# Ledger of designs, part 12: designed miniproteins, single chains

Each design is a single chain, and the fold is of that chain. pLDDT is the mean over its residues in the fold that is shown.

## One batch from the design tools (miniprotein)

Design m391
Fold by ESMFold2-Fast:
Structure m391 (fold): chain A 63 residues (1-63)
Amino acid sequence: MVVPDKATVDALNAAAKKLGGEVSQRAAGMAMSAGGLTSAQARALDEEGRVGLAKLGLLLQEG
């Protein structure tokens, strides 16, 4: 895999924190083990992050 745009990943993570907060991060941590719920929630939080989330989702949901 080629190096992904870390700037997009960082921005997406920051957006998730601003909207979701600690609760979402904690819940996402648990759900992430199950299937990467963080990716789905971040998609709902950041519409423009849809493209960036696609790359992030592929990394998180490699299997």
Scores: mean pLDDT 50

Design m392
Fold by ESMFold2-Fast:
Order: structure tokens, then sequence, then C-alpha cells
Structure m392 (fold): chain A 84 residues (1-84)
């Protein structure tokens, strides 16, 4: 739930910044994290990010200049690392 909550917060911040495609990706990642065991969640998340490579690159660029996006992303990464 901590991972799912952090990913939902990240999705909301992405939507607020106009990154609609990545907001949907993060929402799906949150569902994956809440419904699947950790090992399966990691695999499914990797597949999802690979399918959305261009949106991921856009997000990374936006996060470099937007502290709210960067902080939300770091919180999600920290939650995922703690769960692994």
Amino acid sequence: SAVADALQALAQEAEKQGLTKMAKVFQEMAQIASTLPPSQAIQKTQELLEKNKEAVEEFVKAAQTNPELRDAALAAIAAMAAAA
C-alpha cells in the first residue's frame, strides 16, 4: 500500500503538470503494486515502462526542472526500494 500510495501521489502530480500519459502509467503501476506479489509487480512494471518509453523520457526531462515532480518521483522510488 505504501508503494501504491506513493505512485498515486506521483500520478496526481504528473497530471497536474500536464503529463497525462505518464499519469495513467503511474496509476496502472499503483494498481499493479496493490494487486500482485512484489516479484510479479516488478516484472509487469518493467514491461509497462518499456511500452511507454517515449512518455518516460518526457517525464524524466520534466522532473529535471520541476521540484514537485522530482520529489514525488523520489518518494515513489524510496517506497519501491523499501518494499524490495
Scores: mean pLDDT 83

Design m393
Fold by ESMFold2-Fast:
Structure m393 (fold): chain A 85 residues (1-85)
Amino acid sequence: MKEKIERALKAKEPEMEELRKRWEKANEEEKKELEKRKAELLKEMLEEAGINVELTEENTIVIDEKDNEKAAKEAGLELGPLELG
């Protein structure tokens, strides 16, 4: 699962960078659209890693409990180290 998450993150890296670039100059309406797109990308990455998630109308990712919650927690830990440098 970790390798799938890393691969998905790498594949989406250019798109995530474009979203961050647009976010810096975005107005309130555009930020709403960018938040939705960012949430969709995160959902796609997690689903590719085998984690079942749902995207709410407020662009919040909801993770199914139990076994899926474990996988999502592992994904979160794997993403955490990226902020060390």
Scores: mean pLDDT 63

Design m394
Fold by ESMFold2-Fast:
Structure m394 (fold): chain A 79 residues (1-79)
Amino acid sequence: MKEEIDKMSSIPQRILENKDDPDTVILSLSALLSASRADKRTPQEAIDLIKQALDYARQGNFEEASKLLQQAFEIMKKS
C-alpha cells in the first residue's frame, strides 16, 4: 500500500502534464476510482475526493482535479 501510494504521488503532476489529452486523464481517473471502490481498505473520504477530481477533469479543470487527488492520497497515507 505505501509503495503503491508513493507511485501514485506522481499522478497529480502527470494530470497537469497531460492536460492536452483529456480522454487519457479521464480514463486514468475512472480506473483509479473503480480500483479505490473495490479496495475495502480505501477510506470513503478518499473515494469521495477521487470522484470529485474525476468530475473536475470532465469539466476540463485539471488543476483542481490534481489538487483533490493529492488530498485523497494524503488521506490514504494516514489511514
Scores: mean pLDDT 72

Design m395
Fold by ESMFold2-Fast:
Structure m395 (fold): chain A 73 residues (1-73)
Amino acid sequence: MKAKELGDKAAELLESLGYTEAAERIRQLVDEGKFKEAADLILETARRLYDEGKVEAAQELIDIANEIKKIIE
């Protein structure tokens, strides 16, 4: 499913940035079919990255979360 692929992509990006725990939680939510909760967690984590000055990574995560929400609505 496209939503699962997007969730996995967000988790992979977060792992590359050292956010391994957040990435694992997103993968668990995606595997459980909880795509809205996964998207919400991605957005929450993106806001944290934005506040830390990681603007480009934060924007990519926001775009992924918004695409997940579009697919599940």
Scores: mean pLDDT 84

Design m396
Fold by ESMFold2-Fast:
Structure m396 (fold): chain A 66 residues (1-66)
Amino acid sequence: MEGQRLTFRLTGTARDGRTVVRERTLVLRSGEDVQRLLDEFQREAARELGVDPADVDVVADLVRVE
């Protein structure tokens, strides 16, 4: 079953100013879907930047709604 499709531009910023930017699309079925997306991206960005997830600031910008 198709739900509301949301595309986010996710930006993870480390304390030294380095950034990771990704676009992610999710099909919204529950409020937990957004939180799960943010948590997963924070861990991915931290791994890519080589820092602790707690040191990554995550900003989510909604870029598309379908």
Scores: mean pLDDT 80

Design m397
Fold by ESMFold2-Fast:
Structure m397 (fold): chain A 75 residues (1-75)
Amino acid sequence: MEELLERIEEALRYVAKHAPGVTQEEADAALEYIRSHPELIEELARNPKVLREFLEKAGFPKLAAYAGVIADLAQ
């Protein structure tokens, strides 16, 4: 679980560095929201469609657009 969360953190920070319009603050806020749902971490890391919907509903639509990249990096 901790290793998956670290990979998700790295993936979110990668997207914040390289994706226009995504900030480090948004990535950090999304990571804290993911941490508050530990039961979903494995599904979110493996399923980009579930990750996209999760981020959209959480209020992170810019990060949601990169859900596929985040899931690929978090493998």
Scores: mean pLDDT 81

Design m398
Fold by ESMFold2-Fast:
Parts: sequence; structure tokens; C-alpha cells
Structure m398 (fold): chain A 84 residues (1-84)
Amino acid sequence: SAAAEAAARAAREAAERVEAGELNVARAVGAVLRAIGEALHAALAEGDEEGFRGAGRGEGGSPGIAEASRAAKRAAEALPAAPV
């Protein structure tokens, strides 16, 4: 959840800065991709710290990463729809 929120927030901030003329589209995309990577890394680290990931074998694939990836994809999909 926190990782998903961080990814969504980064996408919104990048979009706002593009609208403000501080970033062009390419720079905004780069910032979002970087934030997605950081959010995914943080989600993985949180899962490992709480115990070992293997304790919940049914969790296969690290749910935190999956959730962050979905949120990041949603945020990225929203960027192209932003008014020009």
C-alpha cells in the first residue's frame, strides 16, 4: 500500500511539473520509472524485514511488489491522458 501510494504520488508530481513547464514529457517518464523502481525495491525490503518471504509460500511473487507494480501501471496509464 505504501509503495503503491509512493508510485502514484511520483506520477502525479511528474505530471504537475510537466504542466508547470519544469519537465518535458521525456523527463517526466524518467522520473516516474525511477520512482517505480524505488517503490518496488522498498516493497521487497519490507516483506523481507517482517520475516522471511518463504513463511507465506502462498504469497508467491511478493504481494507488495505486485501491488506496487499495479499502482505504478495505473499511474503511468493516467499520464498520457493528462491535458496538454
Scores: mean pLDDT 56

Design m399
Fold by ESMFold2-Fast:
Structure m399 (fold): chain A 87 residues (1-87)
Amino acid sequence: SHMEELAREATEIAVEMLRKLGLEESAEQLREIMEEYIKKKDFRSIITYLQLVIAEVEEVLPELPEELAKEMREKVRRIREIVDQIR
């Protein structure tokens, strides 16, 4: 469904964000958790986990190099856009 496609897109963005921050293990764990929620169509849990990832990224954002910070802001914006559509 379109909602599942959006959830997968947001998941891939969140996973990529964690990988770029050097959090490879967390990225893989997130992928596994999100795939389970997507299979169950538990969009509320999906939204909750995406919001948690955004919050963690925003905590470190001021400490990142400018290029990486810009990329992270763009990814956060896209995830927020998807979350608004899934609600």
Scores: mean pLDDT 88

Design m400
Fold by ESMFold2-Fast:
Structure m400 (fold): chain A 64 residues (1-64)
Amino acid sequence: DAEAYAEAVVAEVASLAPPSPDLPQLLEQLRQYAEQAVKADQAGDVEKAHAYAGKAQELAREAL
């Protein structure tokens, strides 16, 4: 489900990311956008799914 997927993505990024004071905030935002992307995709909202997925990818790159 969307929650499980977001949790898995956050766990992977957290395991690879270097220590940083802003990491907890980035991981929380990543979780929210990843979850919203999956929910939008499941609802058939392709535009929102792409937008949320793109934001999640940006946050993952920022954390790494």
Scores: mean pLDDT 82

Design m401
Fold by ESMFold2-Fast:
Structure m401 (fold): chain A 79 residues (1-79)
Amino acid sequence: SPVLARVKLTGDIDEEIAKKAAEAAGSVPGVLWADAAVTSPGEGIAYIVAEDREAVEAAVKAMGSVPGVKSAEIVELQE
């Protein structure tokens, strides 16, 4: 069954960095959908729908590799 993950982003998070994080996550094999938004200065939230937990973990790693993202961590994971 598809997995839904909520991810917290911290760093120099703005609309462009959030968009790049979502694009990086969405480019991972097994990710079905990803989006990200700025929630407060220096913080963002992302949602990932993926085929399995391994695809979610790979997507979070991809988001954390985007310049301007200092951390990306799973804060909730639902099947």
Scores: mean pLDDT 87

Design m402
Fold by ESMFold2-Fast:
Structure m402 (fold): chain A 91 residues (1-91)
Amino acid sequence: KLEEFEKELKKLLEELKAKKLSDEEMKKILMSKLPKLLHEYEVTEEDVEEILLPLLRELFPDNPDLAEEIARNSFEMAHAGKIIAEAVERT
């Protein structure tokens, strides 16, 4: 459910905004949480570009390259986890 994913994501980003964290601290927290969230909701690359990336750009208005990096790396990590799990099932 993309609507539930979007609400969970917005809640996470609002919590980070409230904590008065640096961009580097926010990146660290996002990289620890986003791959799991993307995997749980089976978020596609299109969903990342349509939902995640715009919200991250809003979180990092002065640093759009960082928003894009976080979105891409989170998606790649979520996908890598799925591939590893499938490979383990084959052995």
Scores: mean pLDDT 76

Design m403
Fold by ESMFold2-Fast:
Structure m403 (fold): chain A 72 residues (1-72)
Amino acid sequence: SAVRERIERLLERAEEAKREAEENKEDPIRYTGLRLRAIGDALEAALLIEKHPEAATPEQIARLEELGIKVR
């Protein structure tokens, strides 16, 4: 599914940005920029899951919750 592939790419980007943010806590500009990227990609993934719940895997939903976003 193209939607599932898009959700996967968004989750991977958000998870990478979150990891990079944690590694750059001492650089406030870089930390903030990476945190905003992680939140933005995670929210886009959440919107896709809300629109296409059958396309998302339980593992993708769990990863989104680890990023701090719970879908309904």
Scores: mean pLDDT 86

Design m404
Fold by ESMFold2-Fast:
Structure m404 (fold): chain A 76 residues (1-76)
Amino acid sequence: MEKKIEDEISAALGRMAVSVATLSEDVEEAVRFLERMAKRLNVAGLEAMLEGLDRLHPETAERARRIVEERLEELR
């Protein structure tokens, strides 16, 4: 039960992080924000963030995708 709730919260945070990142015009700022958020997310949150990355500027999406994928491999 607790793990499921934790996964749902983490997934919601991952989605919100991507939405917040869409507001930034600075690629470096957006990437740094997403990197900080990724460190606080579990696997469910990281997977939710990964699915939302296509909404970002292509350069931001590419850099953030590498960060999220590396973090996922670290946790798996």
Scores: mean pLDDT 80

Design m405
Fold by ESMFold2-Fast:
Structure m405 (fold): chain A 57 residues (1-57)
Amino acid sequence: VLLNLGNTFFSQGKYNEAADAYKQAALIYAKLLGDNHPDTIDASKKGTEAVIKAEES
């Protein structure tokens, strides 16, 4: 699962890879569950956090 993969990369400090995985998860969840679904929102927020971490590195 892309969300789980994103969490793994984030834990390893691989923020760019985590951001990509979370973004893909958010897009898939938005397509299947809708933009306002909790899982879609969670993936989007995690993706943003990973991007911020990557830019700070």
Scores: mean pLDDT 79

Design m406
Fold by ESMFold2-Fast:
Formats: C-alpha cells, sequence, structure tokens
Structure m406 (fold): chain A 106 residues (1-106)
C-alpha cells in the first residue's frame, strides 16, 4: 500500500541520517570506538538494503522487515551505549529514534 511504502521511505531516510551522524563522529573517535561505529554503519547500510529489496513485498512482510531491521539496530546501539561511555548519548539518541520509527509500523 501507499502507506506502507511511505513507512519504508521514511525508515530509509532515518537510517541514512543515522549513517551520516555515525560517520561524522567516527572521524574524531578513538580507534576502538571508530571500529564499533564503522560496524554500526555497515548494519544500517544492510538495513537500508533489506528494506529496499522489500519495497514491492506484501504489506505484512514489508512491515515485518522494517520492524526486524529496526529491532536489530536498537539492540546493537543499546550494547554500544553500555560498552562505550564516550558515545552513550549518541547511541541512546539513535536507539530512541529507531524505537519511535518502529512504533509507527506496529
Amino acid sequence: SSEVKKLQEETIKTEERHIELLRAFAKTADPEVQKALESAIRSEENAIKIIRENMEAPDNEAKLTIQMTLGVDIIHYSVLSKVYPEIKELMDEIAKDEQEQSEKVS
């Protein structure tokens, strides 16, 4: 449906915005933190790819795909927030944004 397609497009834009924030922080981060952020960027890029590959899927499958990709990212950011105090605020903010997007799909 047009509504589900809009949710997919909004989710992709949100993920792209998160990638830009992560890339900006990675430029000045300590090497260990930089590697963690680069891993998060790859996860976000994979999420965008999966959502794009499901743009023509039936509504229920498309929605489940959004929920699953956002859910994986929320867990990942929650872990990074606990392991790396120096990026806790950034990780928590991205996780919150991901959670809010997930709630729009349910």
Scores: mean pLDDT 88

Design m407
Fold by ESMFold2-Fast:
Structure m407 (fold): chain A 83 residues (1-83)
Amino acid sequence: MEELKKRFEEKLRELERRFREAVEKGDREELERVLREAEILEGLILIELAVAKLIGDEESAKAFEELLERARALVERIREVLG
């Protein structure tokens, strides 16, 4: 769980950086790629959140809920920029 949380956190930070750079450059194709990767990450976090809840890992469930909210916020922001 800890290693997986770290990997999701690192990937989310990467996608947040790529989003900012793509917005600055007006790179619509990169925004669309970042959106697809962010949607995949959101789905993976949802699965791991469900697993954490199923096995009673409250600490991991809370961490994945926080990561899920960040991933959803990123997806929404990208969709807003793309129209």
Scores: mean pLDDT 88

Design m408
Fold by ESMFold2-Fast:
Structure m408 (fold): chain A 72 residues (1-72)
Amino acid sequence: MEKDKEIEKLINEIAEILGLSEESKQRGLETFKKYATDEDIKQLKIALEGLKAYKEGNLEKVRKYQEELEKA
């Protein structure tokens, strides 16, 4: 239950930044809720932080989060 709410928050924020349709967002939510591991959720968090850093114009933070994604 808590895991599902965390996935919903992460997917909703990513969908907002990327401009995804409601249909695409719902497909992502269904898939991640059904199949995502704790590691998948961790990767999703890192990706969201990278997108936020890009929106802020902080290129150094963007590079740092990209490196973390590549290490996993």
Scores: mean pLDDT 76

Design m409
Fold by ESMFold2-Fast:
Structure m409 (fold): chain A 79 residues (1-79)
Amino acid sequence: SSLAEELLDYIKNGGKIKGTLYDANWNSLGEEIITGEFSKTESFVAGIEYDSKTNKDYLLVFSPKHGLGYVDPSKAEKI
């Protein structure tokens, strides 16, 4: 399994992570708390997306502030 799959499973089992959210152009949107549940204040993990430019899997995340974005699983922290 990829690190993205490991973190997705962790979140879906009630875990939370902290990570930097990126847009589709890899601009940083800031640090977010990512959960497996819909919230008005925390970001929600929607799945995993492969990025051909970086050749790796990312967590696809919905932020209530920023909309859809990506979190690098290798730089995310379990909380």
Scores: mean pLDDT 85

Design m410
Fold by ESMFold2-Fast:
Structure m410 (fold): chain A 55 residues (1-55)
Amino acid sequence: SMEDIEELAKLFREMLKTSPEEAVELAKKHGYEVKVLSDNEYEVIYKGLHIYIFK
């Protein structure tokens, strides 16, 4: 559901604060596409849904 995706985005954002490389690799391993826009900005794409995450 959309709520599940929002919870995953929150977890990803928390991981980015401590282990950004590990967070990105974990997301990609689980089928998410990740674009690094800046040191503080990430775009996560999953099944056509675009989620913008700020750390």
Scores: mean pLDDT 74

Design m411
Fold by ESMFold2-Fast:
Structure m411 (fold): chain A 80 residues (1-80)
Amino acid sequence: MKKLVTAEVTGAVGVDAKVGDKVTVEITRVVGNIAIGKVVGSDPAIKGLKKGNLAVVNLATGEVTIGTENGLIVGKVVGE
């Protein structure tokens, strides 16, 4: 089953993402308290973020880390 999670950006390095931006992640695998997913979109559009970029979600804390070509986005789960 496909599961979507919305992450709210709390910080970014090397990518033009702003605090409060929303990124939608499709969860592809869960192991313990860690979920692995891929980016499916964002609102607003974020420069340097591509569909298919890898995301790691800590299900215990709600922390999200997204890898991009030139940096990282960090955020927190706010919805699904």
Scores: mean pLDDT 83

Design m412
Fold by ESMFold2-Fast:
Structure m412 (fold): chain A 99 residues (1-99)
Amino acid sequence: SSQQASLEDLLNAQKGLKENERKYKELEKRITELQAEMKHKRSEFWDEIMQKNSDADEAAELERQYAGWELKFTEELKKLNQEREEVKKKIDEMKNYLK
């Protein structure tokens, strides 16, 4: 086969670039929304702790519950950031190909 990209190969690469750019924007939106949710949950948790500061056992249980959900959110954020990085690499490769 020719060492030059066919018109079909170029059109497929352009379509792939557009789709990956869409996926990248969707991932950025999801990451931003998740970060906002984490910030809201953190604020809500601290408000609850401040209200329950006279009960050490209830405060300790709330801290344990908070640690559990924060871990889950951190794991999801890590996964989304990894997916975003992989999509970014594909975008950069396709842009280099489509010069």
Scores: mean pLDDT 81

Design m413
Fold by ESMFold2-Fast:
Structure m413 (fold): chain A 80 residues (1-80)
Amino acid sequence: SREEILEEALKILDEKLKDEDPDVVEGLKRAVGMLVRAPKEQLEEVAQKILDDARQLNNEKVVKAAEEVTEFIIKKKEAE
């Protein structure tokens, strides 16, 4: 379900970013919520926006977490 995908995605962010700026983590959690709610036709566009925003932060941990979580969500939604 959408709720299960969101719960698992948020766990990925919490584990990968536990020592990072809370405002950055909260921003990514909101972006992940948008991606989980996005229709299949918009998944690539929304994911690209999340990755572009993460890259602006110049933090490799944040970029890698964003890449991992967006890939996870897309894979799960495409399997539905």
Scores: mean pLDDT 83

Design m414
Fold by ESMFold2-Fast:
Structure m414 (fold): chain A 102 residues (1-102)
Amino acid sequence: MEEEIKEIEKRIAELTSRFDKLVQEILNKVSEKLKDKDPVEFTAEVLRLIGDLLDLYNAALNADYEKMEELIKNTPELSQELIDVLREIAEENKRLKKLKDE
């Protein structure tokens, strides 16, 4: 049990590292697309995307599949690779919760 929990936590940490890298790639692409916008509009749009990405990550950490899938549908900037990583984070956290409830 304890060894299995540690292995799941290690996988979640590795997936979180991948998520961070993919988030940076998306933010860079969005920033390039918005570079000609007014600075206030640019900042507001980037902060909105950061908020959406944080909500997605928290939904995945909580294995809240309903909220996560709704947020995925409403965040068109997401790459398929980032969506796959979020789903993997949610699956590993679901496994972790099941083990802790035993």
Scores: mean pLDDT 81

Design m415
Fold by ESMFold2-Fast:
Structure m415 (fold): chain A 95 residues (1-95)
Amino acid sequence: SLREQLAAESAETLELAKKIPDAPVNPEDLERLKKVLEELLNTGDPKVIAAAIGGVLRAIGVLIDAELSGDMELARKALLESLEEALELIEELGL
């Protein structure tokens, strides 16, 4: 299912992002996001969750790709903005 695919890819991408040297984000924030992602994917509306979290995962993917190509600055900005939006949404949802 889409939910199962998203959960697997989310976990893998977040773990990879934490291992990147000089990552632009705090590992504790990534760990919190990972836990909430797992809980939301099991309990919430999959359409709303997929839309919100898909943006964060795409930004992390861009960061990984940019590290391999050398264009890290743009990717870092996109990752930080997407993570901030996701964390704000999580707080608004009371999670």
Scores: mean pLDDT 56

Design m416
Fold by ESMFold2-Fast:
Structure m416 (fold): chain A 81 residues (1-81)
Amino acid sequence: MEVTEEHVEKMMEEIDLYLKSKNLPLLSEETKRKVAEEMGKLFVETLKTEEPSAENTRKLHEEMLKIIEEAWKKEQEKKKE
């Protein structure tokens, strides 16, 4: 199953909500789209391989938050240009 544009759009919204909840600056549109696509691919891959469970859902959520945090840190470093 391929990552659809709808999946990417939803993930972009989740990224913005997460950063706002942390009172952090938002990612650039370009970086946000790349992060959303990576998160969408991870989500689709996990659903193909594993049965849905509360434990697997929690683990997936934690991995997604890690991707957001890493991308945010990289963008902050690049902003010093």
Scores: mean pLDDT 72

Design m417
Fold by ESMFold2-Fast:
Structure m417 (fold): chain A 81 residues (1-81)
Amino acid sequence: SMKEEFEKLIKETEELMAQLRAMAPDDPFVQQVIDQAQKMIDNAKKLFESDPEKALLLAKSALNLVRMTLERLRLQQKLAG
């Protein structure tokens, strides 16, 4: 169902945000990305009852933002070491 897909996206995004915090706790760029993703998740949760399709798209956007940032940090760490 759309609700199950939404809940899965939120959970995955929150898990990846936790990984970002662990990898770069003092990085101000990472803090900005986490703050932005959190705002997107909060807005998606607010929208879900009135506009579930837009809420789902916003949740997917938050997940993509966090995934891309995590991949970039992993690459940067590999190049630096």
Scores: mean pLDDT 87

Design m418
Fold by ESMFold2-Fast:
Structure m418 (fold): chain A 60 residues (1-60)
Amino acid sequence: ELADRVAEATGLSKETAEKLIRMAKEGASVEDLAKYLESLGLSPIDARIAAELIVEEVKR
């Protein structure tokens, strides 16, 4: 599922992936999610790709 895909793609825990998905559902932008992911240790490029994936899947 989406949380498993995000965790696998980012190397983050499923718990963190679920939090990111919730943030997106509550209106967080790609930029908001990317900044949070960078704070967790992802590169800017990886953070952006993950953020776009999350927003696309949540806000179809």
Scores: mean pLDDT 80

Design m419
Fold by ESMFold2-Fast:
Structure m419 (fold): chain A 81 residues (1-81)
Amino acid sequence: TDLDQVADFYNALMAQDTVTAADLIAMIDRLTILTDAQRAAIRAVLAQYDRVTAQQAMDIINAHAPAFRQAMGQIVGQQAA
């Protein structure tokens, strides 16, 4: 379930060149793999931005959510193979 949510999130995010901070916050709020503290930390970083690239969004989330980073490693590894 968590891996499916992370995969759906990644595919939705990577389909966009850029995403608004508000839309990204709405997307991450649906990820059960993130704790409330991790979501709050990511929201605080995103408050500095009107819009971010998909890569910037991934870098921010991976920096603040180790479990998400590990799940992404599995998803990207499977898709790249």
Scores: mean pLDDT 79

Design m420
Fold by ESMFold2-Fast:
Structure m420 (fold): chain A 70 residues (1-70)
Amino acid sequence: MKEELEKAKEKAREDVQAFRDGLISLVRRLRPDASPEELAREEASIQAMADTLEKYLVDLIEKEFEEKEK
């Protein structure tokens, strides 16, 4: 059970990283004329959102495994 929890958390982190990278690539493609400052600001916002999502998913996974092991 502990191994499954750890694998689920790792997969969530990987999925969030892929989502983050995809969004950054999309923003760069949609805004080729944007200034480096504007792009850096948007990328920072995407990163912060991804970090928040990762924490939420990890917490959710931990709670789900706790409920199942009761």
Scores: mean pLDDT 79

Design m421
Fold by ESMFold2-Fast:
Structure m421 (fold): chain A 76 residues (1-76)
Amino acid sequence: MFTLTVEIVFEDGSTETLTKEAPNEVEAREKADKELAEKVKELLEKKGLVPVKLEALNPVTEDSLEVKLKIYAEKK
């Protein structure tokens, strides 16, 4: 079992956390890419913000992938 934890931090101080389980690393990364992209887009569109910078940290262990993403956004 592979556990993926993704933390998204916005410049305005808001934070979103996603946790997914998958049978392997490839599937976990695919879920992160799909879910993360959709969630980020939804939140930014809802708030009328545009992303200006993304930073990611990807610590990986045998049984888990933990991704921390920072998003810097500004008003349209």
Scores: mean pLDDT 66

Design m422
Fold by ESMFold2-Fast:
Structure m422 (fold): chain A 76 residues (1-76)
Amino acid sequence: SGKEEEEKKKDEEIRRLAKNLVTNMNGLIAEGKRRGRPDEGIRRAEQARDMNLKLVERTKGKDEKEELEKLVKELV
């Protein structure tokens, strides 16, 4: 069924977006450190990154549509 393939592609896209968000946040943290940004600002960005990383880890090994839809809502 084409619907199952579409849901799998949507799942992959959601996971890709979540991973890209973590990667982008890591890049921003590294750039902030390179530019001598205040430690507090860097720490807050690291906390936000870690929260998103925990959300990705929480859905790891779970093939639940509801968890993926929640991930999209929290990352968009």
Scores: mean pLDDT 64

Design m423
Fold by ESMFold2-Fast:
Structure m423 (fold): chain A 90 residues (1-90)
Amino acid sequence: SELEKRIERLEKEIAELEKQPVSPDTLGRLADLYIRLAELYEQMGNYDKAIEYAKKALEVLDQLPEDDPRARAGKKTVENLLKYIEEKKK
């Protein structure tokens, strides 16, 4: 499916990014990729995987400097996604 192809592309992009030196930029990009994976798994109805990748995004965002605007924006995006998944499980 097109969703499965997008997931494969994101997984490859994550693998490539993980080869790069750790920096705020690479961490921010890695968090964005995990958020995108979480959103795609949510679209597939795979809430367990969506939650797993959302949590991975939060772990990466916590490694960013406290004043980094990407950390606040990313955490808000993840919180909104998790709230949406919880509503769908009702």
Scores: mean pLDDT 85

Design m424
Fold by ESMFold2-Fast:
Structure m424 (fold): chain A 78 residues (1-78)
Amino acid sequence: MGVKDHTTQEDVDKAREEFQKSTDPVKVVSSSPEIERAMRRHVEGVKDLIPGDWEFEFSVTNSDGSTDYFYTAIRVRP
């Protein structure tokens, strides 16, 4: 399992679709497996999280001309 995040727009679209399609009261998705794993552990370990739905999306064009796409979404419902 790699520790380097390099995700495509397709990975972002898949993660967003999974998050929006899910009816789970607690859901964590990310285009980055490392971020998803860390956030899932945090949500499971800390019960004082504020209920809500959060989605974060951005892209970065690197100095070498490559582009990285990122998406992370967290749902916590009572």
Scores: mean pLDDT 70

Design m425
Fold by ESMFold2-Fast:
Structure m425 (fold): chain A 72 residues (1-72)
Amino acid sequence: LKELGVEFLEAAAAGDLAAAEEAARRLGEALVEAGYSREEAEAVVERAVGLAPVAAANPEAARAAAEAIRAA
């Protein structure tokens, strides 16, 4: 889960929105596997995809968030 969140933020920070969307999709599947409902996982994926352009516009902040997730 942490690795997929980091992969999403790094891809979005690089401006690779297609890779960010793929990482978000994989994160959603991992959440369902971990026992979250399909609706909860879809809500997380939708929010992540919506945040990807914001992360691309703020790459330093997105990378800082990825490092914080690694440290947690």
Scores: mean pLDDT 80

Design m426
Fold by ESMFold2-Fast:
Structure m426 (fold): chain A 72 residues (1-72)
Amino acid sequence: TPLPTTIVQAGSLSVSDLVNNSQSSNLNTQIYSLASLVGRGHNQTALNSYNTLSSSQQSNQEVQDIYNTALS
């Protein structure tokens, strides 16, 4: 997964902006925001956000990879 690139691109956003964007219907915005939260050590925040996603969004491989990283 392109987590390092995603984290760098989202690196200037606040945690609250990342949480809001992680609920976006846009998949790329969601991935960028979740990856940035995990990359900054906000693992519990990323997990909480993941759990509020639809089953369809949770089934995305990149979203699942980020979730598994947050659990580590």
Scores: mean pLDDT 72

